# Designed miniproteins, single chains, continued (3), part 61

Each design is a single chain, and the fold is of that chain. pLDDT is the mean over its residues in the fold that is shown.

## One batch from the design tools (miniprotein)

Design m10092
Fold by ESMFold2-Fast:
Structure m10092 (fold): chain A 90 residues (1-90)
Amino acid sequence: GMKKYSAEELKKKLREIKPELLQILERIANLSPEQQAEFEKRLDFLIENIEKLSQKERDELSELLNLFEEDPELGAIRLDAFIESYALKS
């Protein structure tokens, strides 16, 4: 079954996967150094604001983290989209 994460577990998991997530996005999305730096800023912003996420947003993020464990490339693409969407609306 899909794991549901607490706010602290989400922060920890996002920090843990960050290096692998960046490597996958560099490979599949061919991110420039500037795009990599921008992604890192957006991810750090999400991590700093995890407690401000609605339950629905935390559930969606938990689903994406579970997807990343099962299918890292698809999970990375979907996490990137979530991270960008959160940065743009905040």
Scores: mean pLDDT 83

Design m10093
Fold by ESMFold2-Fast:
Structure m10093 (fold): chain A 93 residues (1-93)
Amino acid sequence: MEEEAKKLLEQAIELYEQGDLDGAIEAARKAAELAPKGSPIRVEALRVLAGAYYDMGDLDGAIAAYQRALEEDPQDELARAELARVEAEKAAR
């Protein structure tokens, strides 16, 4: 349901801003699951999910979430740029 997904996305962003990365991941995952395919809400939820994984040091989780965002919106230049950055960081470790 789109409205429920939007509220979960708002919760995920608030938790992320507060530094509750585990809470942000849970809320963003639920938002992405409930949001319509290809919707801006789903794309944004996947980007929040990826950012939270990255901040936790889970580069594989971040890569997977950015790849999912690009599957939903192939024209998302921000998700493409962030994916390339995280992949480069993983290759350098």
Scores: mean pLDDT 85

Design m10094
Fold by ESMFold2-Fast:
Structure m10094 (fold): chain A 60 residues (1-60)
Amino acid sequence: PSQEEAAARGGAAGAWAGGQGASVEESKDTGYREALRLGGDEEAARAGGEGGQKGAIQSA
């Protein structure tokens, strides 16, 4: 397959792997912080952190 397509899908898979790592890395505060950056970023947008700015850009 195209490397560009693999890279785009890899980004989503990477974020998912980061979220799963939170369960294992909870023993380490460092891992928990990184998981929050990956998972928390998307959760912040869902919880109402985006305010429609990203939606407007993506919709356009």
Scores: mean pLDDT 47

Design m10095
Fold by ESMFold2-Fast:
Parts: structure tokens; sequence; C-alpha cells
Structure m10095 (fold): chain A 83 residues (1-83)
């Protein structure tokens, strides 16, 4: 179910963005730059994924979902560094 996939993806992105923003004051300048770039990528890709879903473009949606998951993994790695 692509609608369920979209909702799960939205929830995961919202949570990772919350965690990045919460951790931001504890980051080094280099980590803050990486966090800002990851936040920008997640917001941009999520917007594109939502547009593809609304247009009924399942193939583009799934490709964007995979890319979003990779960016989430990068954000999780950054969060582990500040642990």
Amino acid sequence: DLEERLKELQERVDEILRRLREAYPSMTPEQQERASELEYQLIYLMSKAEQAFEAGDEETFLKLAEEIERVIEEAERLLREIE
C-alpha cells in the first residue's frame, strides 16, 4: 500500500528532523553544516515524493522513497557520532 508507505516515510522524516534539530546545539560546526545539508535534502526529497504520489507516479515515488531512506541512514550515522 503506497499510501501507508508514504505515511510511514513522512513519520520517519519528521522524527529524524526533530532529532537533528534537538541535537544541533550540541554539534561541532562541521556536524552542524552536515546536519543542515541533510535537513535540506530530506525536506526537498520528501516534497518531491509527495508530488509524485499525488500525480500517481508510483515508479518515481518508490525511487525517491529509497533515496530518502539513504539520507535518513546518513542522518542516523551523524546522530550516533554525537552520542
Scores: mean pLDDT 88

Design m10096
Fold by ESMFold2-Fast:
Structure m10096 (fold): chain A 86 residues (1-86)
Amino acid sequence: SLLEQAREALAAKDYEAAAEAAAEAMKEALEKNDYEGLKEALELVLELALAIAEEAAKELGISPEEVREQARAWYERALKLIEEKE
């Protein structure tokens, strides 16, 4: 499944592949009106955003607060896109 592929990519720290698979999973869930799959994809997007933000913080010396704010912004944007699509 796309969600499984995204989770495996995230575990491997292949953030590009994880993001692509998560986006496709969200699109497929929306097209099929699979709101449970959509919620799972959103949770995965949040996990991905947190992982990317943590790596960016380590590289750039960004504060944990800034990492949390950016991850929250990505999550809220994903929720808004779903709301607008429905």
Scores: mean pLDDT 73

Design m10097
Fold by ESMFold2-Fast:
Structure m10097 (fold): chain A 72 residues (1-72)
Amino acid sequence: SHTEKVEKEYTELAKSLGVDVEELRLGLRGEKIAELQRKLDELGFSPETPVDGLFDVGVEKAVLEYIEAKKK
């Protein structure tokens, strides 16, 4: 239910950034991850870490918060 919806929203977010959801995994690093971090900052979901291009637990938490906020 909630987990399935989160995975779907992850996929939609990945599409909006022009990447596959497979590229939005913990421990991955790259320019597309940095774009995701910047997008979250612009939307007001700043993780506690700076934009470093690494998909860490802080970025994952920010994505989950964004998904929850998107629903309301």
Scores: mean pLDDT 68

Design m10098
Fold by ESMFold2-Fast:
Structure m10098 (fold): chain A 84 residues (1-84)
Amino acid sequence: MVTDEEIKRGVADIYLGIGKLLMSKGDYEGAAETFLKAAELYVEAGDYKGASIAYRNASEAYRQLGKVDEATELEKKADELEKK
């Protein structure tokens, strides 16, 4: 039986993979949006470790865009979730 949480985690894993692919292509804006979607789904699934990883990847994408303040806030959010 597949739970709603399992489905959300699986979809989040797909978005995480797409975000990484976009990073490798230099599409940092698309990567950031995709990683944030992955993080949202991981949080909804109760996968705070997955969410932390996704927020850290989104933070890196924001750094590549020169959005240092936004990147820093995402790192703080990732650290907070990792402690749960």
Scores: mean pLDDT 86

Design m10099
Fold by ESMFold2-Fast:
Structure m10099 (fold): chain A 111 residues (1-111)
Amino acid sequence: MARLKYLKTLIDFAVKDIIEKAKERLTPEQVAELEKILNEYKKRVDKVLEENIDASPEEVTKKLQEIADEAYKKAKEVVPENADFIKSLLDADLETVRQAIEEIWKEEKEA
């Protein structure tokens, strides 16, 4: 349970960071639409983490990548000129979560 809470906290901070950075480049209306997309992304990621507690890091990261790709597709429809910027932030945050999952998996395997 502590593992799941930690990973969910990383995703929460990642989404908040993306929104704050987006506020500097996007209109308030675009930020509001992106916030809806990223909140849905966060809920879907949380669900994958909850449903795949016993899954391998590779299986979990593949599912998270699919969710990130869908979030990028939706963001591209709302903010096409800044879609690549949003993608770079999503990719960086996904890499942070992937590293956290791998470290937790190694610790459990050593126990």
Scores: mean pLDDT 79

Design m10100
Fold by ESMFold2-Fast:
Structure m10100 (fold): chain A 74 residues (1-74)
Amino acid sequence: SARREELRERARRLAEDARRAIEAQDFKSATAYLKELAELARQARENGDTALAKEIEETRRALVEELAKALEAA
């Protein structure tokens, strides 16, 4: 559906922005993007798209681990 594709594209862009922020050591922006990803996952669940919500949650989890490693290295 158009709703699914829109949420997936928004999640993809947010994940890219989060990764770039982590690489730039912009931890404030990285944290904000991760919060937006959590909100998109919630919206996907509310729309009944549990598969998309899980996909976004897995992406967010991987980015949280990347952020944790970057913070340890800083």
Scores: mean pLDDT 87

Design m10101
Fold by ESMFold2-Fast:
Structure m10101 (fold): chain A 96 residues (1-96)
Amino acid sequence: SHHVELARKNYERALELAKQGKYEESAEAFKVAILHYFQAILDAKNAEEATYYLNLLQRALNEMPEEVRKLVFEKYGEELDKAYLKAFIEAYTLIS
């Protein structure tokens, strides 16, 4: 999946930025990675593929440094929630 590749690249960049103490830039990169993992899950062709992408997302969330995690929640929590709800609504509209 193109989205899972973009998610991986942003995840790796986010970890490198965190190592450099660039926590705000790291949080932005993690936000982008999470959004791409969400899209990969939505675009999954079957349950096995969706589960695989969900496991990759869960791993990325678990490996996120605590300081970056707090910043992601603080700065992007509402945006991430809105993106998830928007994708859900769009999926429902497409099948109606």
Scores: mean pLDDT 79

Design m10102
Fold by ESMFold2-Fast:
Formats: C-alpha cells, structure tokens, sequence
Structure m10102 (fold): chain A 85 residues (1-85)
C-alpha cells in the first residue's frame, strides 16, 4: 500500500518534471507489478527506469528508484522464504 503510494508519487513527479515517456512507462509497469505482487518484475522495471534516469542526468531520481528496487528485491526474497521446504 505505502510502496504503491510512493511509486505513484514518483510517477506524478516524473510527469511534472517532463521525464522521457520510457521512464514514465517503466514506472507505470513497476506500479502494476507491485499491485499484482510481482516484486521481482517490479524491481526490474525500476532498475530500467533508474538506468534511463542516469543517462538523462536525473541522478536524484535514479538514486530513489535504485533504493526502491532494492526494497522490492528484499520483499521478493522474504516471500520466497515463506514457502517452507
């Protein structure tokens, strides 16, 4: 819930700053993946958005996206561990 709100806020900020359509698309795909519980896919989209943000000179946004991608990878690993073998 809070993660989705954080990503939606970043998407709104990206639109206000006039970031590339590709970054906006990856943020939208990351939000959808989080809503579906697909944290690995969401993290992948945020990493792609962060890479493009670096290439376009948006270093602060890239840092935030990389932190959120790390949080999603942690959540993915925690969900894997909940499946007892």
Amino acid sequence: SDLVKALESLLEEAKRLGLSPEIIEYLQKAIDAVKEGNYEEAASYLEKAARLAIQEGHFRLAAVLSILATELYIRYELEKKKKEE
Scores: mean pLDDT 84

Design m10103
Fold by ESMFold2-Fast:
Structure m10103 (fold): chain A 79 residues (1-79)
Amino acid sequence: MLEKIQEELEKAKEEAERKSHLRDIYVRLNKILSGPATPEQIEEAKKLIDELEKYAKETGLSDNFKKVIERIKKLLEEK
C-alpha cells in the first residue's frame, strides 16, 4: 500500500514538473513566433517544438494540443 502511494505521488510530482516546464516552453514559443525573431531564437524554437512533440506523444495529450503543435511547427518552417 505505501509503495503504491509513493509511486503515485512521485508520478504526480513528475507530471506537475513536466507540465510546468511544458507551459514555459509554450510561452517561449509564442513569444518567438508572435514577433520578429533572431536566427538563434528560431533555432531555439525548433528545439522547443521537438520537446513539445515528445511530451505530447509520451503523455497522450489531446488531439487539439497535437494539432496546435503541428500548426506552430508549420509556422516556424515558413519563417
Scores: mean pLDDT 70

Design m10104
Fold by ESMFold2-Fast:
Structure m10104 (fold): chain A 68 residues (1-68)
Amino acid sequence: MTAEEAREKALEALKKGDGEGAGRAAYEAELDEGEEAAGEAMTKAAQESKNVEAGQKASLAYIELKEK
């Protein structure tokens, strides 16, 4: 998944309150384009969504996926 695709999917998920979906999109972008690209995509999606709670859940899901 590209960083741009991850940004779009994360933004849609965050708008719906689906932090886990957003975190998964960021993790898939990291596997394809690296941590920096994934982090930038996630940051942009979180800023555009303006949903702080979903953004926090996304960060936790992303960390769990990286550990696993």
Scores: mean pLDDT 77

Design m10105
Fold by ESMFold2-Fast:
Structure m10105 (fold): chain A 83 residues (1-83)
Amino acid sequence: QQLEQAIEGLKSSDENVRIEAVLELKRLLLEDMDLYAPQIVPPLVEALKDESENVRNAAAEILVYILKEGTPQTKQIAIDALV
C-alpha cells in the first residue's frame, strides 16, 4: 500500500505532493534497496521528465545514489531503466 501510494503520488497535479512522493520512495529504498528497486526505479526514471526542476533533481539524486551505493543487482536495474 505505502509503495503504491507513493508511486501514485508522482502523478499528482500538486508539485509538493510529487516531491513528497519522491522522498517516500527514497525512504523505502533506504529501508531495503534490493526489495524495492525493481518497483521504484522505473517511476523515478519517469520523474526525470517531470515539469518541476525540484522533482527532476530529487529523482536524479536518488538514481545517482543507487548507482554509487547500490548492490550490483540494483545498479543494473537503474542502468537498464535509463537505457
Scores: mean pLDDT 84

Design m10106
Fold by ESMFold2-Fast:
Structure m10106 (fold): chain A 64 residues (1-64)
Amino acid sequence: MWTGEEALAALEAALAAGDREAAENAVIKGVSSGQITAEAGQAAGRALRAGDAEGAVRAFREGL
């Protein structure tokens, strides 16, 4: 089963690699699998588009 910890780890790995598409996919998967709230997904997505990696991780964690 896809866990919230695995989803967060995927987001952190994508951000460390500079892979924006993988980071966005991790957020989408977190929302679609029910691991984070839709509001947290929207906040993380906005942070990613603004180039705020720390903000994206924080929003994702708060939605778990």
Scores: mean pLDDT 79

Design m10107
Fold by ESMFold2-Fast:
Structure m10107 (fold): chain A 114 residues (1-114)
Amino acid sequence: SLETLKQKAISAADTIYTIADGIYRELKNGIVIPSGILSDKLDSLKVNAAKAKSAVLNFLKKSPHLSTETYIATKLSVIALENEVTLFVENPSVFNALELSKAALGLKNLLKKL
């Protein structure tokens, strides 16, 4: 159903937000994240980015009633999230964690309005 696809996308975005915000807070406070824990979190970010993208694109395909503006904004939001996950995975910095958390929250809030 459309609602199931929307909820899958929201759940994936929320998981990315929780991980990114957590890493941002730890790095901002000078905490060294153990490499095994960081690796597991990076893998979860990749998996959830793929889930969010698949769910959003399938939701949009099945939503011909959406305005062109809403369709474009939603598609661009999930592409931006995928790009921010890639940037963070390549360089897990404080800045990239913050930008990723913003992108994830942005997609989540946009989907909740649909």
Scores: mean pLDDT 92

Design m10108
Fold by ESMFold2-Fast:
Structure m10108 (fold): chain A 99 residues (1-99)
Amino acid sequence: SMKDELLEKLLELYRKYKEGKLSEEEVYEKIKELLLSAGFSEEDAELAAKALTESIQLAVKTKAPEEVVRRYLQAFVDALLGPDREELLAELRAELEAE
């Protein structure tokens, strides 16, 4: 499924970032490109890519187990590609405006 494909690509980016093979900026740009390819608008792709990149960065910094990262990314992808997309995007916009 599209959800499974996106999840596996996000996990690949997480692993490459953890291994020092990709910078934070490269992870952000690659996630943004994946979301644009999945049919997201530029604004929504930028918003979701920022949130996902920050989450991956935090997971690596805190040495979170990969299973915890997989569960988090799965929940995010399920919301983003499911009926809760607009609620998720609205929450991410509100968080961005608060900073």
Scores: mean pLDDT 85

Design m10109
Fold by ESMFold2-Fast:
Structure m10109 (fold): chain A 96 residues (1-96)
Amino acid sequence: MYTAEEKEFMERLREIAKKYNVELSDEDIISMLALAIAYGIDPERILEALEFVLETYKGKLPVDEIVELALKLAAGVEKDEELLKKFEEYLEKKRE
């Protein structure tokens, strides 16, 4: 059974995806939570990365690629330097 904080994070992932007409499976959501815990990634950074990927690609990527890209950006391990720079610029604009 998940903690209240873990349940809130999972619900926020669903709500972000729903805004862009994308449905995340329970497996996708659980995987994102598990990786956040395992690697000590800030949950807020994962939420911001997911929203950035969905906004940038307008839901045109397959769900598995959306999830993988959001996690790579949140962890700072994305090899596409231009995409990583765009994500950091997106975060700067949200820092209000």
Scores: mean pLDDT 78

Design m10110
Fold by ESMFold2-Fast:
Structure m10110 (fold): chain A 57 residues (1-57)
Amino acid sequence: MKGLYRATETYIAKTPEEISVPKGMLVEVLEVVDENWVKVRLMGSEGLVPKSVLEKV
């Protein structure tokens, strides 16, 4: 799952470990954390985002 992904919907971070991602934004997936969560980089910030809101480009 490493590589470039697009947010299919806007995600709002609910904890300090998570990152907010606007719908349509491209993110780099750095690491798969578990079945539901990935660590992404977006514009110099890193944090957790649900896999369910991302699609591979």
Scores: mean pLDDT 81

Design m10111
Fold by ESMFold2-Fast:
Structure m10111 (fold): chain A 63 residues (1-63)
Amino acid sequence: DVPVATRDKFYLSPVTIEALKETEPELSEALKEAIEKSEELKTPLVLKADELLREAIEQSRAE
């Protein structure tokens, strides 16, 4: 395994889930499925996860 190649994907995966779990547990489950589908799509789920992570963190703090 080369963590450098999959590092960003691994990093966004658990971090995004944790961020959303704090805001909405239901959204965390949906994100978990989205991450699983990311492996099949091999498309910009990483970009989507990064955007969701930023939004979830900001929304959580705004409250």
Scores: mean pLDDT 55

Design m10112
Fold by ESMFold2-Fast:
Structure m10112 (fold): chain A 70 residues (1-70)
Amino acid sequence: MGEELIEEGLEAEKRKDYKKAAELFLESGKIYFEEGRYDEALLALSRAIHLDPENEEARKAYEELVEKIL
C-alpha cells in the first residue's frame, strides 16, 4: 500500500504536479507510520513537505513521528 502511493507520487512529480505528489507522499507516510515503518514514513513525509511546504497536515505528521522516535 505505501509503496504504491510512492510510485504514484513519483509519477505526479514527473508531471510537475507537486501538490498532488505531496498529498500522495503524505498518505504513504501515514501508512508507513501506522505499520511501524518509521524510516520509510520519515522519508515519505519529508518529501511531502519539500514539495508542498505549506501543507500543515504533512508538517504535523512529521513532527508527531519525530517525537515518537526520540
Scores: mean pLDDT 82

Design m10113
Fold by ESMFold2-Fast:
Order: C-alpha cells, then structure tokens, then sequence
Structure m10113 (fold): chain A 75 residues (1-75)
C-alpha cells in the first residue's frame, strides 16, 4: 500500500479547512462531493479531493465507511 501525500494544488490553509469540516461534523459521513461543496471548489477537483481524503485515511486522520465507500469521517 502506498501512502498518499498532500496534493500540490491544496494549500496548508485548505488542508486545515478540510480537517476542520470533519471536526465540525464528527457524526456525519461526508463524501468528496460534500467537501467540494462546503469549500466552494469546482467539480473538476473531485478526483484530487477524493485522493487527498483517502491519503488522510491512510495516515489515520480520517476513517472511511466500509459499507459506503467514498464516505469519510473523523475517527
């Protein structure tokens, strides 16, 4: 398994905002589309955001739903 690093298109501030969203909604399973909507990012960034979120799961900063792949929450 390869660890995913932060994508170059995301700033440290944007990374912090993504993590803050999950901390604000700890009981919610959020998709990459939900994160895009909350940050006001264009739909063209969906694959990059999804890859970044999967990288956070690999680092233990998020968990992914086993029953609903592509949905994430704070551990």
Amino acid sequence: MKLYERPAFLTDRQVARILAIFRAYPDAWLSAEDVLTLLGLPASRLPDVEAFLRGLVARGELEESADQPGHFRAP
Scores: mean pLDDT 73

Design m10114
Fold by ESMFold2-Fast:
Structure m10114 (fold): chain A 72 residues (1-72)
Amino acid sequence: MLLERAAQVLLEAARLSSPEDAEVLRGIAETAERLAKEARQLGEQSTPKERERLERAAELADEAAEVARAKL
């Protein structure tokens, strides 16, 4: 699933980014926050199986945003 893959990449980027890269970290946090919202919105119109995958993507995106925000 593309959203789960995108969320995983954002999480890895957040973990690898240095605290000195505040603009990059802010961009990661904002993108991840938007991805989590979009994944949950798509889940509302999806089958139960698709909803589980979208919620997994949202959880990964939430973690990416938290990691990035913690470094700011």
Scores: mean pLDDT 84

Design m10115
Fold by ESMFold2-Fast:
Structure m10115 (fold): chain A 90 residues (1-90)
Amino acid sequence: MIKLKDKAIEALAKKLGLDPSKLTPEEKEALGELAVALEVDFFAPKEELEERFEEILKKYPLSPEVREKLEAYFEEELARAEAVREMLGI
């Protein structure tokens, strides 16, 4: 379980152009929670996903760079989920 979460954090950090070794423990936890939320509840209502993201931003102290990259990534994933729903006619 812990090892799989660490791998998810590393993968997301690299995707965002962040160095995983330079992230604080709190920043790593924020990335892990966001990765899990987007993977598990990808088709959840937009409002629920936005609320979870706001909770992550409030729960963990993030550097401005990490915060901006997480916000950009979250918006991209929301747009992607909406595009997939349109394609599937849901």
Scores: mean pLDDT 75

Design m10116
Fold by ESMFold2-Fast:
Structure m10116 (fold): chain A 96 residues (1-96)
Amino acid sequence: MEEIERLLEEARELIREARRALEEGDLEKAKKYITEAGRVLEEARELNDGKITPEQRELLGELVEEAVRLAKAMGDEESAATLEAVYEDALASPPA
């Protein structure tokens, strides 16, 4: 439980740093943060065999949507597609 909260907070911080880098015009730095955020979000999704609370699923979805938006703004369609796949998989998981 504490582990998934840690991963979601880590992803939030990485997304915030990506947004800051994009606002500074540092596209390469923003892409690195989004790539790292995507990995952390996927790790969070895999915890408890993908079974997370509704609150955690909502937060995961919000973080994925923000990361997708930033990736698309940077022209990184591959990272955007990967992040969207994580979100769809999380929504498709049956409630436990």
Scores: mean pLDDT 74

Design m10117
Fold by ESMFold2-Fast:
Structure m10117 (fold): chain A 96 residues (1-96)
Amino acid sequence: MEETLERIKKALEEGNYDEAIKLVREFYEKHPEDLEGLEEVARLAAKYAKNPTAQVAGLMALIAARVEVELGGDPKRAAELIYQAAIDVLEANKKE
């Protein structure tokens, strides 16, 4: 498993949303077109989401990004959308 993904998972399990957000930003900066890795990040963010609305929004962003890629869209744009959704979910959890 990617070392950064394991660190994100551990931070989320510990309720350390500040560290998780930092690690997600670092992952995206290093891997801005890693759609599969960013989908895993978004799944982890949704799993630990305390706000059901944010969790649903994250899932919808994943579906929209996947459809965009399948229809021959830009993978970089899809990755950006998934990354932003993951950050939004984690920020919502931090504010709760």
Scores: mean pLDDT 74

Design m10118
Fold by ESMFold2-Fast:
Structure m10118 (fold): chain A 85 residues (1-85)
Amino acid sequence: MADEARRYFQKALELGEQNNAPEELIKSIREALEALDRKDYPEAMVYAERGHLLAHGIPDKEASEKIQRLTDKAIEAVKKAAIAA
């Protein structure tokens, strides 16, 4: 499950970088990945939720919606990892 969450965060990071997302969005996703590596699941979820909110600010609606979905999937995967731990 943590591997699933990491995959979603990495894909969201890649799309954000490709679509010139705000640096705060990129930073939030990176912080979520670092928290996930530390097994700090609550902090990973907080940064992922922040990333989701910041994605609403992306002018490209398709990129915005896809990043929102990826961060949502990452949050659900983090929740499952936390329960399994």
Scores: mean pLDDT 83

Design m10119
Fold by ESMFold2-Fast:
Structure m10119 (fold): chain A 94 residues (1-94)
Amino acid sequence: LDEEFRALSGEEFEIVVEEMEKFNREAQELKDEAKRNNWSKEELKKRLEELIKKTVERLREKGMSERAIEVFEKMAKIAMERMVNDPSLVFPDP
């Protein structure tokens, strides 16, 4: 992942960073909403997956390479897993 990220062009690198910053902000808002509204772990994960999907579509519309999109997806999924497994979140049992 780190090597793949470094291999991006300067322009693609900047766009991926900007979109990751936006994703992290929106994901944190979803995490806060999940905590406030007692969402299940599955519901939070579903919302985060939708956010990733929307961002990927936006990147494709911007003409980003498949490599850049793949790097974003890998980074976003890692961030999602960390958020979903945060011990500060209280999830109801399924």
Scores: mean pLDDT 77

Design m10120
Fold by ESMFold2-Fast:
Order: C-alpha cells, then structure tokens, then sequence
Structure m10120 (fold): chain A 84 residues (1-84)
C-alpha cells in the first residue's frame, strides 16, 4: 500500500520537529519577553498552515511555510541570547 511518498514523510518529520520546538517554548512562555511570545504565536500559525498545505498535497507551500517557522524560531533564540 502506497500511503505516503518520501517527500511527504520528509516534510512530516520537519513539521514534527518544529512543532516540538514550539511546544517547548510554549511550556516556558511565562519566562519569555513579550516579543518572544508574539514570535511563538507566529511560529505556531506558520506550522498550522504548513500542516494544512501538506494535507492537501501542496508540498512547495508546506516547505516554504515550515522554513518561515524555522526563521521565527531562530529569532526567538537570538532574543534569548541577550540574557537581559
């Protein structure tokens, strides 16, 4: 049975990794700045859109959205490095 293509599995793994990072950040949300909290909300929206794109078979859109989510996560980490 062909229930998944390699491309779909690869994107699903990438999305799952980003979802885990967002979940970890949400678990420490109270310790984060207002700017970081907004970025967490943005990353979550991008992940949800990537999942929807993957479910409809729009692989290019899913890849673009997950890459944007990863960029948002990098910004959160950069703000954390300020250690203010």
Amino acid sequence: RAHASPEVLELDIEIALVEMQVAILKSIRDKLSPEQKKLIDEAEKLVNEAVAALERGDLPTARELIQKAREVLKKIIELDKKEA
Scores: mean pLDDT 79

Design m10121
Fold by ESMFold2-Fast:
Structure m10121 (fold): chain A 82 residues (1-82)
Amino acid sequence: MEEERQELAREIAQKILDSYRKAMKDAFEEAKKWLEDYKAGKPLPPRERLRSLLNAVRMLYDEDGSEEAKKIAEELEKLLRE
């Protein structure tokens, strides 16, 4: 009984972690697109959206140590502090 419960809990936890990582990855891709669109002369998204994306990209960097995520986070910080 307890072993089956532990296995189920582990599977549920893994699915939650996978969903969380996917959400961070999706936010990272959205941030990249916004930065490219901005460089092409398109308007920026609302400031709240930029802050949300920055937080997600920072979390991705903290999790994976991605140099690309760090660079995107720095670009977003620069836009928010201008």
Scores: mean pLDDT 78

Design m10122
Fold by ESMFold2-Fast:
Structure m10122 (fold): chain A 72 residues (1-72)
Amino acid sequence: YEEEIKRLREQKEELERESQETLTELVDKAAASKDPAEQRQLVQEAVKHIAESNKQLEEIERRIAELEAARK
């Protein structure tokens, strides 16, 4: 389980990094947009991305906790 826990922790760090990069890009695009409809769509994408990332992070954290419990 050591290797699996380590891999899951690395996945969590990667997801956090990728999520921050994606969110920053969407926010920057929204700020640069002159079209209110496009700006609204980009904001909705950012909100959806945050929700999806949070679900994935919670799933990974739960799996880590389960594996750690299985190891005493």
Scores: mean pLDDT 80

Design m10123
Fold by ESMFold2-Fast:
Parts: sequence; C-alpha cells; structure tokens
Structure m10123 (fold): chain A 82 residues (1-82)
Amino acid sequence: SEATDKAIERIRKELPTLSPQARLMLEDVITEVEAFKDKLNPQADKEVAELLERMLEAAKKNDYKAMSELRQQIRALLAKHA
C-alpha cells in the first residue's frame, strides 16, 4: 500500500488546481482504491500507483477520455484482487 498511499497523497495536493470534473473523477477513484489498497500485493500496489499517477497527468491536461480509460484499468486491477 506504500506506493498507492504516496500516489493518493500527491493527487490530494494537486486537487485544488484541477477542473471540477477532474477533481470528482479522481476523488471517486481514490475512494474506491482506499477501500481495497490494504489487500493489494506489492506488484498490484505498484501498478495501481502508476495508473493513479497517469490519471493525475491526464487530469492536468483535462483529458477526460484518458482519465476514464485509466479509471477502468484501476477498477479491473482492484476487482482482480478483491
């Protein structure tokens, strides 16, 4: 959970600089990730963290299509480990 926790902390610090739509999409994913992060093995923890960081980069560009696709990838990983 260490990698995922660091990614979430980074996202939370950037939230005030993002569009309202990007903030809602990231907050929704963070809520889902926090529900399952303690069940992730070290490999899944790194993969979820990388996807969260990519979703933050897409958010900064207002690329909602990329954010939606990354959210689907995160959800698939969480479902696999639930």
Scores: mean pLDDT 86

Design m10124
Fold by ESMFold2-Fast:
Structure m10124 (fold): chain A 50 residues (1-50)
Amino acid sequence: SVEETVQIYQQSVDFLKKQVAKAPPGSPERKRYEAGLKTAEERLQKAKQE
C-alpha cells in the first residue's frame, strides 16, 4: 500500500538523518550520507504523490 511504502521511505530518511548527525562535519562519510539522504527524501516525496 501507499501507506506502507511511505512508512518504509520515512524510516530510511530518519535513519540517514541520524547518520549525518553522527558523521564528522566535512568528512567524506557525512557527504556520502547527505547524498543518500537527498535521494531518500526524493523517493519519499514521490511515494507520497501516489
Scores: mean pLDDT 82

Design m10125
Fold by ESMFold2-Fast:
Structure m10125 (fold): chain A 76 residues (1-76)
Amino acid sequence: PSEEEFEAEVLTALALIYRTLAIKSAEKGDVEGAERDLEKIRELYERAKQLNAPPDVLADIESAIREVEEAIEKAK
């Protein structure tokens, strides 16, 4: 794989890790921690867009953002 393809895979993996951490934080009532991790996922999404990542990669990261946003709203 190209370095660009490898970066896209790494960004997706990181987004899924931050998604899991953010959801757990929100479930524990740590909304600030969840929002911090959500911000990191959004940064990863912007980087993936800059790399012209495949549509499935962008969709996976966008899904992670939506899941975290939903968890935060439920915790408020």
Scores: mean pLDDT 84

Design m10126
Fold by ESMFold2-Fast:
Structure m10126 (fold): chain A 74 residues (1-74)
Amino acid sequence: MIEELAKLSVEERRAYLIELVDKLFDEGKTEAEIMKEVNRILEELRPYLSDVEIRRLRGEVALHIAEKIKEKLK
């Protein structure tokens, strides 16, 4: 839940989002579908987190998705 995510440390929150990306990717979701879900969660976190933290999390998730795609194209 969003409130529980807001209580986590920066590293725990990042790990949660990365695990979510991995789960959705393994379920066969597209990059667009995964980013839509992640952006929904990040928007709900805006009242609890700074703009800098939201942008950093979004960037880290996008990089992780890009690396997962590279692995599939190998």
Scores: mean pLDDT 79

